# Ledger of designs, part 85: designed miniproteins, single chains, continued (4)

Each design is a single chain, and the fold is of that chain. pLDDT is the mean over its residues in the fold that is shown.

## One batch from the design tools (miniprotein)

Design m14936
Fold by ESMFold2-Fast:
Structure m14936 (fold): chain A 97 residues (1-97)
Amino acid sequence: MQAQLDAFTEKLIAADPVNGPIAAERLRKVYEGDLKTAVEMAERIRRFAREHNDEGIVELAQKAIEEGPISPLYALSAAGLLAAKYGYKTLAEVLAE
């Protein structure tokens, strides 16, 4: 595993021992280039952002869904921004749904 991915997944698991492992597995798939998982992750992030009126994260997540070949990068950026703004526990819950 990549050091950056391991650090991120460790923070998810530490913040939420129940949802963190599920969220971590989905993040690993996105890092491995699984576009389907990246789009599904972006759709979950977009749903959360819409419910919280966070237009910046909605726009970023929507680009992840629309941009196909670069969707893993946008999906990972949206996940990182959600964690920075709302915390790793919130990200783990969103990604595990």
Scores: mean pLDDT 80

Design m14937
Fold by ESMFold2-Fast:
Structure m14937 (fold): chain A 85 residues (1-85)
Amino acid sequence: SAYDAFREEYAKRFEELKKQLKELAEKKDYKSAKEAVEEFIEELERLAEEYIAANPDDAQLVAELRGAPELIREEAEKLLKEIAP
């Protein structure tokens, strides 16, 4: 489904973010880590809107994707909190 495709893309980008944050934390570059988290959130919010635009008649999919940005932000901020001092 379109939502499964979104979840797969999310998982790939989230794993890339985790690797990037680990490297930045090792360098104690917490400012760049915070910026990377914000960029990740913005990219996935845009991706969710693109999926909604492509599937406007799928009311269930649209409802699920409208809730996704908030959950994505929570997960990304949690990840940042675990590495930041």
Scores: mean pLDDT 80

Design m14938
Fold by ESMFold2-Fast:
Parts: structure tokens; sequence; C-alpha cells
Structure m14938 (fold): chain A 84 residues (1-84)
């Protein structure tokens, strides 16, 4: 059902932002330790926005998607720093 699909997407996205954010932080600690705090902040904010997106997805799909979009932008920035 659409409700189950949205619930699974909410759970999957929330876990992805947490996991990928933590991975970016740990990579930065190894590859570019001077940037670790910056990546940690981006990852924490992305995780918070991802959780908020998950909470809204079933009640306000547009707002939930907007939070996921903001979380993804922060996660991309974190990964870019971790990769360099």
Amino acid sequence: SMEKEKALKAASESMRFLGEGQAAYMETRINNPDKAEEVGELSRKATELGLKGSQYLLKDEKKGKEYFKKAEELLRKAREIARK
C-alpha cells in the first residue's frame, strides 16, 4: 500500500542519512582531520533533517520531501569534504 511504501521510505532514508553521515565523518578523521569537526556538524544536521523528513512524510509529504532534500544537500557537502 502507499502507506507502507511511505513508511519504508521514511525508515530507509532516516537510516541512510545517519549511516552515510557517520561514514563521512569517520573518513574525514582519517583523510582530512582538520575538517572533521565541519563534516561532523554537516552530518549531524543532515541526520536531524532526515529524521524530520521521515516524521513528516506520512502527514505532510511535501514538507517531508523538502526536509529530505535539505538533508541530502548537507550530506553531499559532507561527502565532498571527506573525499578530498
Scores: mean pLDDT 84

Design m14939
Fold by ESMFold2-Fast:
Structure m14939 (fold): chain A 71 residues (1-71)
Amino acid sequence: KKLTVEEIANQFSEETKERIAEVYERLTGEKVDVKKLSPEELIKLVGWLQKNQPQEFSDIAAEQIAEELKK
């Protein structure tokens, strides 16, 4: 089914968003405040992580799915 950028971003828990920001900061040195991150900026970060750190992205995605399945 079709998902908007906002719908995709809303599927990420705060925990997942913080992990993505942490990985990005560790690799680039740029601090990211997840509370100030727009849906578009979050998706851009996810795309960057998937391209540059596919293994870590896969792990984060698996944890997010497992968390959603518990609810």
Scores: mean pLDDT 71

Design m14940
Fold by ESMFold2-Fast:
Structure m14940 (fold): chain A 86 residues (1-86)
Amino acid sequence: STAELRRRAEEAARRAEEAAERYLRLRAESDSRENILRATGAALAAIGDAYEAALLGKKSGDPEPGRRGSEAAQRVGAGDIAAAII
C-alpha cells in the first residue's frame, strides 16, 4: 500500500504541474475575462492536486511529490502547500 500511495502522490504532483503550466499559458495568452476565468480554474486545480500530492506523499514516506506539487502551487500564487501539511 505504501507503493500505491506513492504512485497516487506522483500522479497528483504531475496533475498539479500540468495545471500550473495551463495557468501560466492562459495568463500569457490574454487578459480577457474568459482567459482569467480559465486561469483561475487551472490555479485551483493546481492547488488541490498539490495538497493531495503532499498528503499522500507524507503518508508514503516520500516528500518529493509534495515538494513538486508545492512548487507548482507557488507558480499560481499559492503558499508553500507542503510546509503547511508537513
Scores: mean pLDDT 83

Design m14941
Fold by ESMFold2-Fast:
Formats: sequence, C-alpha cells, structure tokens
Structure m14941 (fold): chain A 86 residues (1-86)
Amino acid sequence: NRLEELVERVEEVLNIPDDKKATEELHRIAEEFGLDLSKVVTIALLLEEARENKDYEYMEKLIEAVFNSKTSEELRKLVEELFANS
C-alpha cells in the first residue's frame, strides 16, 4: 500500500533532528511518490498532530484524504480543518 509506505517514510523524517536533512528527505519522498511537496509537508504535519493527540482515527482519515486529494483547493481545505482543530 503506497499510503502506508509514504506514512512510514514521513514518520522516519519526523525523527531527524536536523531540519535541513529532514527537508531534503521530504523533497526526496515527494519526488519518489510523484506528489507535490506541499502534500508531503501536510502529511508530516498531520503525523506530528497524531503523535500529540489521542484521536488517531481522525488523523488517519485526514492523512488518507490528503494523499488522495486531486487539487490545491482540496489540500487547502484539509489544512484549514487541521488548524481549526489544533
């Protein structure tokens, strides 16, 4: 499952203490998965939120929605929903 592989790789990036190396890995992930960097960054933010919150099912659904988003407008709405619930 490509989404599960993406999530695993992004989780590994979140454990990198060097911001520059973390950013370089996010770019590599975006290129390998054929995704926009903004989409990969949004998934990283959702995974960080999942680590802090107890509502894992909600974050999992948002991550899947971001992964399957077709337009920048859909991605923007998902980001707005994340920040509204933070």
Scores: mean pLDDT 74

Design m14942
Fold by ESMFold2-Fast:
Structure m14942 (fold): chain A 107 residues (1-107)
Amino acid sequence: MMEELIEEIEKLLEEIKKLLEPEEQEELEEIVKETVELAKKLNDEETLEVVKKLLEGMLEAAKKKKEAEENNDEETKKKYTLQIETLLGLLRMILGVLKIIEENLKK
């Protein structure tokens, strides 16, 4: 089950990357890959389920942002840009928590 969840996360990541700027792609890939690696080490499947849901939300926001760009809808583009930034911030927080847990287990 964890392997299937990781495969779903990787597929979501690749779809999202197609819709993001190169700098955003690199940051997202790094955060997701580190989070997956730590969750595997901690046997934390529940955190991976949360990550999948956040990525699903980011994919939807990225698609709507792209549609807004094609329609020259600046206000809608700004709205979904903020949503993507918020979801990325949540992913950074999750990674930070996992790093703290992993470090405490080493002590």
Scores: mean pLDDT 85

Design m14943
Fold by ESMFold2-Fast:
Structure m14943 (fold): chain A 80 residues (1-80)
Amino acid sequence: SRQALIAEAQKQLDKLIDNMVKKDIENLTTDLSKQIAEAIKNGDEDKKKELVEKMKKQIKEDLAAKFQQMEDAAQQVIDS
């Protein structure tokens, strides 16, 4: 069903975001990933969880904004 396809697409997106978070932490690319690495080093599980959730939210919001800009640009080309 269409609902099943949408649910699968959402699951794949969540998996991509999880992989992006893991790579950012491994590469220490951002200040937030450095803070997560420090929380891991200190054994602060609560802070680690909080920061990981914050990073996932920021990535989701950034991807949503970029997707919307791409849709808007494509729609302008179609409508023109």
Scores: mean pLDDT 78

Design m14944
Fold by ESMFold2-Fast:
Structure m14944 (fold): chain A 100 residues (1-100)
Amino acid sequence: MPVKWRIEIRILLPEEVDPEEAAREVEEIVKKVAEETPGVLSLEIEVRRDPEDPRVVIVELTVTAESEEAAKEFLEKLTERLKEFGREHGVSITVQATRL
């Protein structure tokens, strides 16, 4: 049965890092992981800044997957890629997933 998940990715940037560039790279990671995960049916991406902290970029995803297993595979792959991105760029990333 198809399932729908909301995923919130929060990126805490150093003052010298361009928020738009960081957001673009994270969007590219998300799109690539979705393409590489069989069973992801649709993906909606929205990017915004946190109104409470302008150094925080929020990437919100709505993912529709064919099954819970497909959604879990997507989230696990995404989390691993984001950890690598955070290590390479010295940025802090938090991921929160909620089933809709």
Scores: mean pLDDT 82

Design m14945
Fold by ESMFold2-Fast:
Structure m14945 (fold): chain A 78 residues (1-78)
Amino acid sequence: EVEKLLEELKKAAEERNTKRILEITYKLIDVLKPSEEEAKELLRLGLQLADAVDAGDDAKIKELTEKLIKFAKELAEK
């Protein structure tokens, strides 16, 4: 489930789809059931990724996509 959402996130970032990035970020929070602080961090990363997409900053999009995926994987392993 989490792995599928992370693949969808990569695709949304490649497609520059800010709405889809945010939808997937919220779905990750729902699936992972993180703490309040962890949920806030996921939302912050998702919003930063959406901002990078709107700005057309390819380097930031790549960096933030990797950070969000890594953090979500760490949460899934707990």
Scores: mean pLDDT 84

Design m14946
Fold by ESMFold2-Fast:
Structure m14946 (fold): chain A 82 residues (1-82)
Amino acid sequence: GLLEEALDLLKKAIELLKKGDIDEAINLLKKAIEILSKIKTKDAYLISQILEDSIDLLKKGEIDLAIDILEKAIEKLEELLS
C-alpha cells in the first residue's frame, strides 16, 4: 500500500544519506511526501511535515539531525502498519 511504499522510500533515503548521496536522498523524500499527500489522514500529514523539515535540515548541512528525525518518522510509519 501507500504507507509501505513511503516506508521503503524513507529507508532507502537514510541509506543514501549515510553514503553521502544527499541530492538523491532528497529526491526520494520528495517522492515519499507526494505519496503521503494522497493519504487523507492526520498521521500521514504529520509524517509529511517531518519529511519536509528533514529536507530543510539536509539543505542546511544538518545531516545527522535529519537522519534522527527520519528514523522517528520510520518508527511512526511502522506503528501505523502494525
Scores: mean pLDDT 89

Design m14947
Fold by ESMFold2-Fast:
Structure m14947 (fold): chain A 55 residues (1-55)
Amino acid sequence: SVEERAAAGVAMIKRLAPHVSEAGLQRLIDEFARWLREQGASEEEIRALVAEVRA
């Protein structure tokens, strides 16, 4: 499901975050946000998922 893919995306980016530059992390987050928009996620949902990635 889209929800399962979104959860997997958050977990993947969080796992990669300590191993990439800030610019690389921002690029991953931007691509993830773009994919979420394409799946029909609201801007509120995207902001919540991005905050979870950075937590």
Scores: mean pLDDT 85

Design m14948
Fold by ESMFold2-Fast:
Structure m14948 (fold): chain A 61 residues (1-61)
Amino acid sequence: KAKEDLIQYLEENEISQEVFVRVNEFMDSQNLSNEKKLEVLNCIKNSSNKEQLIECIKEVL
Protein backbone atom coordinates (compact mmCIF):
# COMPACT_ATOMS: atom_id res chain seq x y z
CA LYS A 1 0.00 0.00 0.00
CA ALA A 2 2.78 2.51 0.83
CA LYS A 3 4.36 1.91 -2.60
CA GLU A 4 0.95 2.24 -4.30
CA ASP A 5 0.22 5.46 -2.37
CA LEU A 6 3.57 6.93 -3.47
CA ILE A 7 3.01 5.98 -7.14
CA GLN A 8 -0.49 7.51 -7.04
CA TYR A 9 0.93 10.72 -5.52
CA LEU A 10 3.54 10.92 -8.30
CA GLU A 11 0.85 10.36 -10.97
CA GLU A 12 -1.44 13.06 -9.50
CA ASN A 13 1.18 15.78 -8.87
CA GLU A 14 3.63 17.79 -11.00
CA ILE A 15 7.35 17.08 -10.62
CA SER A 16 8.62 19.54 -7.99
CA GLN A 17 10.86 19.75 -4.93
CA GLU A 18 7.87 18.53 -2.85
CA VAL A 19 7.70 15.32 -4.92
CA PHE A 20 11.39 14.63 -4.20
CA VAL A 21 10.81 15.31 -0.49
CA ARG A 22 7.92 12.79 -0.51
CA VAL A 23 10.10 10.15 -2.21
CA ASN A 24 12.85 10.66 0.41
CA GLU A 25 10.28 10.42 3.23
CA PHE A 26 8.98 7.17 1.70
CA MET A 27 12.49 5.66 1.55
CA ASP A 28 13.14 6.57 5.19
CA SER A 29 9.71 5.50 6.53
CA GLN A 30 9.72 2.12 4.74
CA ASN A 31 13.25 1.25 5.90
CA LEU A 32 14.38 0.34 2.38
CA SER A 33 17.72 -1.44 1.92
CA ASN A 34 20.69 0.73 0.90
CA GLU A 35 20.65 -0.96 -2.51
CA LYS A 36 16.96 -0.07 -3.06
CA LYS A 37 17.51 3.50 -1.83
CA LEU A 38 20.35 3.91 -4.35
CA GLU A 39 18.11 2.56 -7.14
CA VAL A 40 15.37 5.08 -6.24
CA LEU A 41 17.90 7.94 -6.06
CA ASN A 42 19.22 6.93 -9.50
CA CYS A 43 15.62 7.10 -10.81
CA ILE A 44 15.42 10.69 -9.53
CA LYS A 45 18.82 11.63 -11.00
CA ASN A 46 18.24 10.03 -14.42
CA SER A 47 14.56 10.96 -14.96
CA SER A 48 13.88 14.20 -16.84
CA ASN A 49 10.10 14.09 -16.45
CA LYS A 50 7.22 12.66 -14.42
CA GLU A 51 6.51 9.69 -16.71
CA GLN A 52 10.14 8.50 -16.67
CA LEU A 53 10.35 8.89 -12.88
CA ILE A 54 7.13 6.91 -12.28
CA GLU A 55 8.20 4.13 -14.67
CA CYS A 56 11.64 3.86 -13.04
CA ILE A 57 10.23 3.76 -9.49
CA LYS A 58 7.68 1.08 -10.48
CA GLU A 59 10.54 -1.06 -11.85
CA VAL A 60 12.89 -0.70 -8.84
CA LEU A 61 10.29 -1.01 -6.03
Scores: mean pLDDT 75

Design m14949
Fold by ESMFold2-Fast:
Structure m14949 (fold): chain A 110 residues (1-110)
Amino acid sequence: MEEERERLLAEARELVQKAAIYVGNGDYDKAIEYAKKALEVLSKLPEDDPEALRLQGLAYMVLGKAYYLKGDYEKAVEAFEKASRLMEKAGDTVLADQARRFAEEARKKL
């Protein structure tokens, strides 16, 4: 279980990092694909695992950014709101506040 947890967290971190790189490169469809793959890997971990919660929050942040940059503002709002809740649960109030601000900016586009 411990070895499996470490492997799943490492895999999820790599997938989130790839998704973020794809956002930076303007490949929003691949960013969405890799962020969703990270969330699938993270779903295998306990829902109260703080590292998994933080990585889920980061994955949803990447999803929100990719959707926003594609003009899918409704999906961007949903993703940023999920990121904020997950980051709050993980104890990361700074990133939670950042996600809330991105959700509000996306809402202004609706």
Scores: mean pLDDT 89

Design m14950
Fold by ESMFold2-Fast:
Structure m14950 (fold): chain A 91 residues (1-91)
Amino acid sequence: EEAAIARMIELFRETARRLAELLDARDVADAAIAMVDSLPRPTPAQIRWAADELIAWAESRLPTLSPEQQAEVRALIAEARARLDALLEEL
């Protein structure tokens, strides 16, 4: 359980940084990571909620991007969701 939670946190950090790189928004990624890192003992539900909020923010930026960038962001979101769902199944 603790190992799966640690992997979920690492996936969240990886996804936040990759989205920030694509969206030129390092400050948003750093704030999101700091918020999750501030949790004393994050639950899978809390990490999932934080991930859903980060994804919603990224999706809100899609209309301002080129079609190629939109495809990259959507692919990253799909990958992150699939990996998170797989980790939740390990609990």
Scores: mean pLDDT 82

Design m14951
Fold by ESMFold2-Fast:
Structure m14951 (fold): chain A 68 residues (1-68)
Amino acid sequence: SLAEFIARARRLGERTVEFGKALGPEMEEAGRLLAEAARAYGLAAVDPAYLPEAQEHLERAGRIGEAL
């Protein structure tokens, strides 16, 4: 379900933040952005105005990952 997908994505983002604390601030920031993207996608399920915010957070996290 969409709710399960969002919950899983949020947990993956939170896990990345935990590993980022050991691996460096860039990884921590990427994890934070993934967690925020998952949260915004959850809000987008009831209000589509949040969808661009979710997409922007995901894109920013991806750019950090590519730079590392």
Scores: mean pLDDT 70

Design m14952
Fold by ESMFold2-Fast:
Structure m14952 (fold): chain A 85 residues (1-85)
Amino acid sequence: DAASQQQYAQLQAQQAALDAKIAAGETLSAQEQQQRQSLQVARDVALKLRLIGLDFDIDLARRRGDQAALDAAQAQKAAVQAEIA
């Protein structure tokens, strides 16, 4: 849903900001290092919940024979799996 997507986007943006500091050669503070680990855990939980929802959508689409819904759900699952990898 929109709220879950916004929450995930927020976590992704925070992670990207910390990754950008590392890429720029900046040293992360102890607080920033702990934040990075906490964000990773929060993102992993959010992605896992999204995958569970997508697996449910895929199952429903298959049972209904809805090819468009199946293709859409599979594409979203592939995108989420790529973000985990």
Scores: mean pLDDT 79

Design m14953
Fold by ESMFold2-Fast:
Structure m14953 (fold): chain A 64 residues (1-64)
Amino acid sequence: MAALEAGKALAETLASGESLTEGLIIDGRPYLVSVEVRGTTATVRVLDAATGETAEATFPVPAA
């Protein structure tokens, strides 16, 4: 959850057509967060580097 929220916040700083991959440590856990923005849609993918578990969420962002 927290890693997906971090990815959402990162997506809000990106323009349409941009992507970002960032390594984050949240509550002592290493995550790899990938964000892609296309039009008014952001896709966030999270990898928990400690467990290998993945999560993905898609959410709307304002047209920039």
Scores: mean pLDDT 77

Design m14954
Fold by ESMFold2-Fast:
Structure m14954 (fold): chain A 78 residues (1-78)
Amino acid sequence: MEELREFAERTVELFREQGEQIVEEYREDPERAREQIEQMLEGSYRISEKIEEMGATEAGEYLRRGSEEAAQEQLEKL
């Protein structure tokens, strides 16, 4: 359980870092940057669901919420 929480926390941080890189890479194409960030968010939802199915509901909730917050922060930069 604790290891899944740490995994979720690190995944959110990596999501935020990748989102920043996407915004920089697609600075001249914000619609494509948005699509890339949305695809990453979908991936996080699937991972969150699997974590919850493993019984780590709090870690899954954290990943879902953290990914949503990170995605929102990056989308606001566009």
Scores: mean pLDDT 81

Design m14955
Fold by ESMFold2-Fast:
Structure m14955 (fold): chain A 75 residues (1-75)
Amino acid sequence: SEVKKELLQNELDENNEDAIEFLVKLTGVSREKARELHAQTIEKAKENNVQTPEELFNIRHELIKELEDQLKAED
């Protein structure tokens, strides 16, 4: 699907401000930490040679869950 290819390409952009803003709103972390999380998602996606947005979203979800578990453990 052309739409899925374009969506994946946009999500693999390290400077995707919409993705960074989404992470800030979802997790409550600083914009700087959200940018780091976005960069980590992209790196892991490249390492795993992901071909679909769904695969990238699964990686992002896993990293967000790890962050949330870490924050709960510190409380």
Scores: mean pLDDT 80

Design m14956
Fold by ESMFold2-Fast:
Structure m14956 (fold): chain A 100 residues (1-100)
Amino acid sequence: SELEERLERARKEAEVMRKNPDLAKKQIDEYNKKIDELRKQLEKARSEGADPETLRKLALEIQAYGAKATAYEHALRGDVDTAAQSLLYAEELEKEAKKL
């Protein structure tokens, strides 16, 4: 199924990060930097009275990067299955953000 193919890709990505801790740590740092940038954008958008779709899109993007960072943290701890689930959740959030 499409879900099984997506889970297999997520599991493979998590395994790469588990086996390459320096790469995983670098990616986590980059995701955290993106989260900080997006949080500033969200605060500005709220202060300027942006529409609900704009606010939701920014919030979903923040959540997606957070889920990816969490996934790589789980991978670093050897929890590849939880990491894969977090990556699938991030993919779902990214798809929702792209619809807005």
Scores: mean pLDDT 91

Design m14957
Fold by ESMFold2-Fast:
Structure m14957 (fold): chain A 60 residues (1-60)
Amino acid sequence: SEGQKEIELASESFNEANKKGRERAAANPDADPLQLTLEMFREFAELHNENVEKLRAELA
């Protein structure tokens, strides 16, 4: 069950990061594609950390 929750949280975090990444790309059509990709991965890491921290706090 823990593994399933971790995968579910990762999927949710990635989906949100991807959505924001698409929004950034649309707002910045002349932006460097590599930079946009790196920003999307950064957003994913931040969102996933936030979701993990929230779950951890609820279990404390």
Scores: mean pLDDT 81

Design m14958
Fold by ESMFold2-Fast:
Structure m14958 (fold): chain A 79 residues (1-79)
Amino acid sequence: MQVELNRLKDYTREQLEREFRRLEELARDYRRLAAQGNVGASIRLMVILDRLEAIAKVFERRGDFEAAERVRAVVEEFR
């Protein structure tokens, strides 16, 4: 978590939104593979969810609560 926060703190809002959309697509793909019994996909999904949580925290720290809520909704969908 802290390492990801340190990487993301200097991202622009546009860069954070692009990273969020990229990770959302990856989460959907790995969720499908994990459902098929792919253990590696399950591990990758956990890493993606941790990074999404870090993005949500960056949005919250910048006062963008609507963006943070949107990211957390995706995390909750895949928990």
Scores: mean pLDDT 83

Design m14959
Fold by ESMFold2-Fast:
Structure m14959 (fold): chain A 61 residues (1-61)
Amino acid sequence: MHPAVVAALRAFTEHVSQLSPEQRAQVAALLEQAIEADRAGDAATAERLSREVFGLLEAGR
């Protein structure tokens, strides 16, 4: 699995309890898409989607 996807999964696990149900659903959907992109060999898309996950998790700054 791409390192960016692994990092995003770890960050999601650490912050999931702080997210609203809507935010959790959105982050989960992006993570699913990032994992599918990684499995398809599209590292650029997997990295981009992982960055979007980090952006959403940081929205609770």
Scores: mean pLDDT 79

Design m14960
Fold by ESMFold2-Fast:
Structure m14960 (fold): chain A 75 residues (1-75)
Amino acid sequence: DPDAYVAQAEEALLQGRYEEALEYLAKALDIDPNHEKAINGLEFLRWLLESRGLLHLLPRLEEIEARRKEMLKKL
């Protein structure tokens, strides 16, 4: 259930667990690459990581975005 993974990502974000939040969003998008809440969560997390200077997590976020784009091209 991608909604359950998004809820876990939101809880992780509230607690400052950004790596865990990224992995939950990745799982949601692996189930449904068009999941609007997961896409919006990834976009918000990108802004948050850039705003807080947590640049070491951006490569993983970019990997998740690239994987989603490749899945959409093959569907």
Scores: mean pLDDT 84

Design m14961
Fold by ESMFold2-Fast:
Structure m14961 (fold): chain A 74 residues (1-74)
Amino acid sequence: MSGEELYAKHLAGTHGADGSGRGDGPDLRTVFEREDVATIAQRLRNGVPGTSVPALSDAETAELVRYLRTFGQP
């Protein structure tokens, strides 16, 4: 599954299709300005408690992190 597909399945409902936020979800276009890539990857690999994001495999985490890093790039 691609990073875009993983985002659509697990994060788009909370963070919006464009990553700008939906409802109470934070703006993911600036998340890497607030958090290390390694920290975000660790959260995705272990799942995010209290959210709809399950624990992801290392491969799924890598794909999703690559996709998320396209947000906020000029």
Scores: mean pLDDT 67

Design m14962
Fold by ESMFold2-Fast:
Structure m14962 (fold): chain A 71 residues (1-71)
Amino acid sequence: MKEEFAKSLLEAAERYKEIADKAKTPAQVRRVAEHLERLAELAKKMGLNEVADYLRKIAEEFRKRAEELAA
């Protein structure tokens, strides 16, 4: 059960990475980071600490990318 939920969150993260790769504006990349941050919060609440840390790390990476695109 926990493994299936963790897999679902990681699959959602991969889908958001694909969306970010196709994004043309800083705002679109920032929205991807926001969605990943929400998934990290959900994972943390469910006790999936390693998954939450991973999702938070990639959310931070996309947030930085959005700032770089805005510059």
Scores: mean pLDDT 80

Design m14963
Fold by ESMFold2-Fast:
Structure m14963 (fold): chain A 70 residues (1-70)
Amino acid sequence: SRRDEILRLQVETSKRLSERAKSLGYSDTQISTLIQQVHDRARQHLEQNDLSLEEYRDLLEQIADEELSK
């Protein structure tokens, strides 16, 4: 289902984000907060803008990159 695909994209993005953040010296608590922020930001856009799965994936990756660059 679309919901299952959204969850899969969230899991995949979280895994990549977690691996990169760990390499940068982030703690487990910081990583959890970072993942939650990325998901919350992307979810608002998904709910309001009727995004395709491809657009949602691109948005998750963009937001993750922005949060890691801070």
Scores: mean pLDDT 82

Design m14964
Fold by ESMFold2-Fast:
Structure m14964 (fold): chain A 95 residues (1-95)
Amino acid sequence: MEETRELIAEARRLARELDELIRQLEVLAAQGDEEAQRLLRELRFQRHSLLGLVESAENAIALKDEEAVRNLSEQLRVQIEEARRLAEEARALLE
């Protein structure tokens, strides 16, 4: 439970970071940058997926479903890592 709550907090923080990067990429994408357009689509999808997993994990905790909490914690770890990778790519493009 505690580890899952920490993963939820990290996922929420990362979703906010992705939201900021999305705003910056929208400017470049509007200027015709094809790489920015690709990353914008990927970051939007990852942000949506990450927040969906957060909601599912919070629901599993409320229901005291230990199996669901374990499975969703695993999914959150994988999704957080993927979101961090995409955030790094976006930051590299924006620098």
Scores: mean pLDDT 88

Design m14965
Fold by ESMFold2-Fast:
Structure m14965 (fold): chain A 95 residues (1-95)
Amino acid sequence: SKPSLEERLLVGLGNLVLQHSLTHLRQQGVPQERLDEILEAYQRVVDLMLDPSASEEEIEEAVQRLRDLARSTGDPIMEMTADYIEELARQRYRS
């Protein structure tokens, strides 16, 4: 089945927050290869959130990978962004 409006809105919010953080990291001189790794990790979180067959464990593993990459940048804005995306992903299970 197609994603609900609520699921699409949550993904949209995650996309906006991530794009802001990637722009900030790019301005700080973070290499494009690192930005691509973060974007790929985020895309996996989104794909799993939109997949009705995805398990909570698969989504938590993907979120953890994104958090680890965010922490490796040493940038507090990117770390806050990963925390926000984790909260958006967890809201899928709390309803």
Scores: mean pLDDT 79

Design m14966
Fold by ESMFold2-Fast:
Structure m14966 (fold): chain A 75 residues (1-75)
Amino acid sequence: MLSEEQREKLIETLAKELVEKYGLEEEVARKIAEEAVREAEEIAEKTDLQGNEFFQLLKEIADKLAEEYKRKKEE
């Protein structure tokens, strides 16, 4: 599992990427990033994913959540 320091850093980095890529508000991007990190940690724990594989999964989950949020908002 990630340390609290690693988790905070990932959330901040991912939230910034989501703001730049999807034009989300900072608060929304941070919530999506927090959820993505949580989901990725749960999957990684069950599947023993580490390092680059974990980071790849994290980005995929975050992108999916951001796209779902935008789709719902645009409807």
Scores: mean pLDDT 77

Design m14967
Fold by ESMFold2-Fast:
Structure m14967 (fold): chain A 68 residues (1-68)
Amino acid sequence: MTLPASTRLDLAEFRELLAELGIDEEAFMRDVLFADSLEEAFARIDRDGDGVISAAELSRFLPVSVED
């Protein structure tokens, strides 16, 4: 999956992206981020704490490509 470089996802959009990639939300939360909730997992990815995740942050944890 390819994401625009301008991509910003909130918690609901992040949940939708996991479903689009066929990734189990609970398994990702537990096995990748070692978080007890999806909200905690999202906060761990959201380095800036602004309530959205960038395409660059997503590409660190998910098998997605970023376009220019």
Scores: mean pLDDT 74

Design m14968
Fold by ESMFold2-Fast:
Structure m14968 (fold): chain A 85 residues (1-85)
Amino acid sequence: MAEKIKKVVGLLEEVKELVKAHAPQDVADEIVALLEAAKKALEEGDFDAAIRYLQEAAGLVKLHMSDDVAAEIIKLLREAVDTIE
């Protein structure tokens, strides 16, 4: 479990970098807050809450970011969810 959490945290840090580089500041701040909430839920063992936060983050990415960047971020978020399922 700890190794899976470390992998997911690494994926979320990559997502945060892409979001900060490509999203408007207000959208980036909201997505980053959801990713931090997901990370906290993972550290607390609440995998259902973590998945919900990652799904909300994916929704904002799809709505606010360009298709190419959104596709890359969604791929990373999917890998994170698949790692904790």
Scores: mean pLDDT 84

Design m14969
Fold by ESMFold2-Fast:
Structure m14969 (fold): chain A 95 residues (1-95)
Amino acid sequence: SLEDAEAARKSAEAGGRGDPQKAAEYVRLTGATDEQAKAVESMQSPLVAAATNAGAAGGHATDGRASPQAILEAMKVAEEFGVPVSRAGPPGAPP
């Protein structure tokens, strides 16, 4: 359900700030991979909130499908700070 996914995505953006589970749901609804969703669940709340907020309010992510890329970039930043993101798989790994 594209409309349902869009509505849930907007809701998850508001509720996902600081909640890894809701941020992962948002990532999945925007067409991200299962690996990206698992990595988001593994992130700490502050970084998850920053990633979700950046994807939604970053301006360049307003297309509705660019949000997963912002979350992926935030995962790379989290890896620099030593948070457990690589436990769910390599962030931004190509097929």
Scores: mean pLDDT 49

Design m14970
Fold by ESMFold2-Fast:
Structure m14970 (fold): chain A 88 residues (1-88)
Amino acid sequence: MEVIDEAIAEARAAGNDEAVSLLEKAKQYVLKAFFAYQMGDLENAEYWFEKAKGYVKEAADRGLITPEQAEAILKEIEEVKESFLRLA
């Protein structure tokens, strides 16, 4: 996940530990969604993707990342989700 990893690296370089924490939680929930898809649990996979997007939106709402960064990360999460659905 290149876009979110770049955002995490920028936040870490800036000493923005709150942004790092929220974006790393978003990545963890994308991973949980992946395992749910692997188990055929599509409902929980959707739930975990929504939680991941929620953490990105929280970071944007708190001014910890730019709106442009948030939009790019949310688009990347949707692309990852579409990739998982193609494997089911």
Scores: mean pLDDT 82

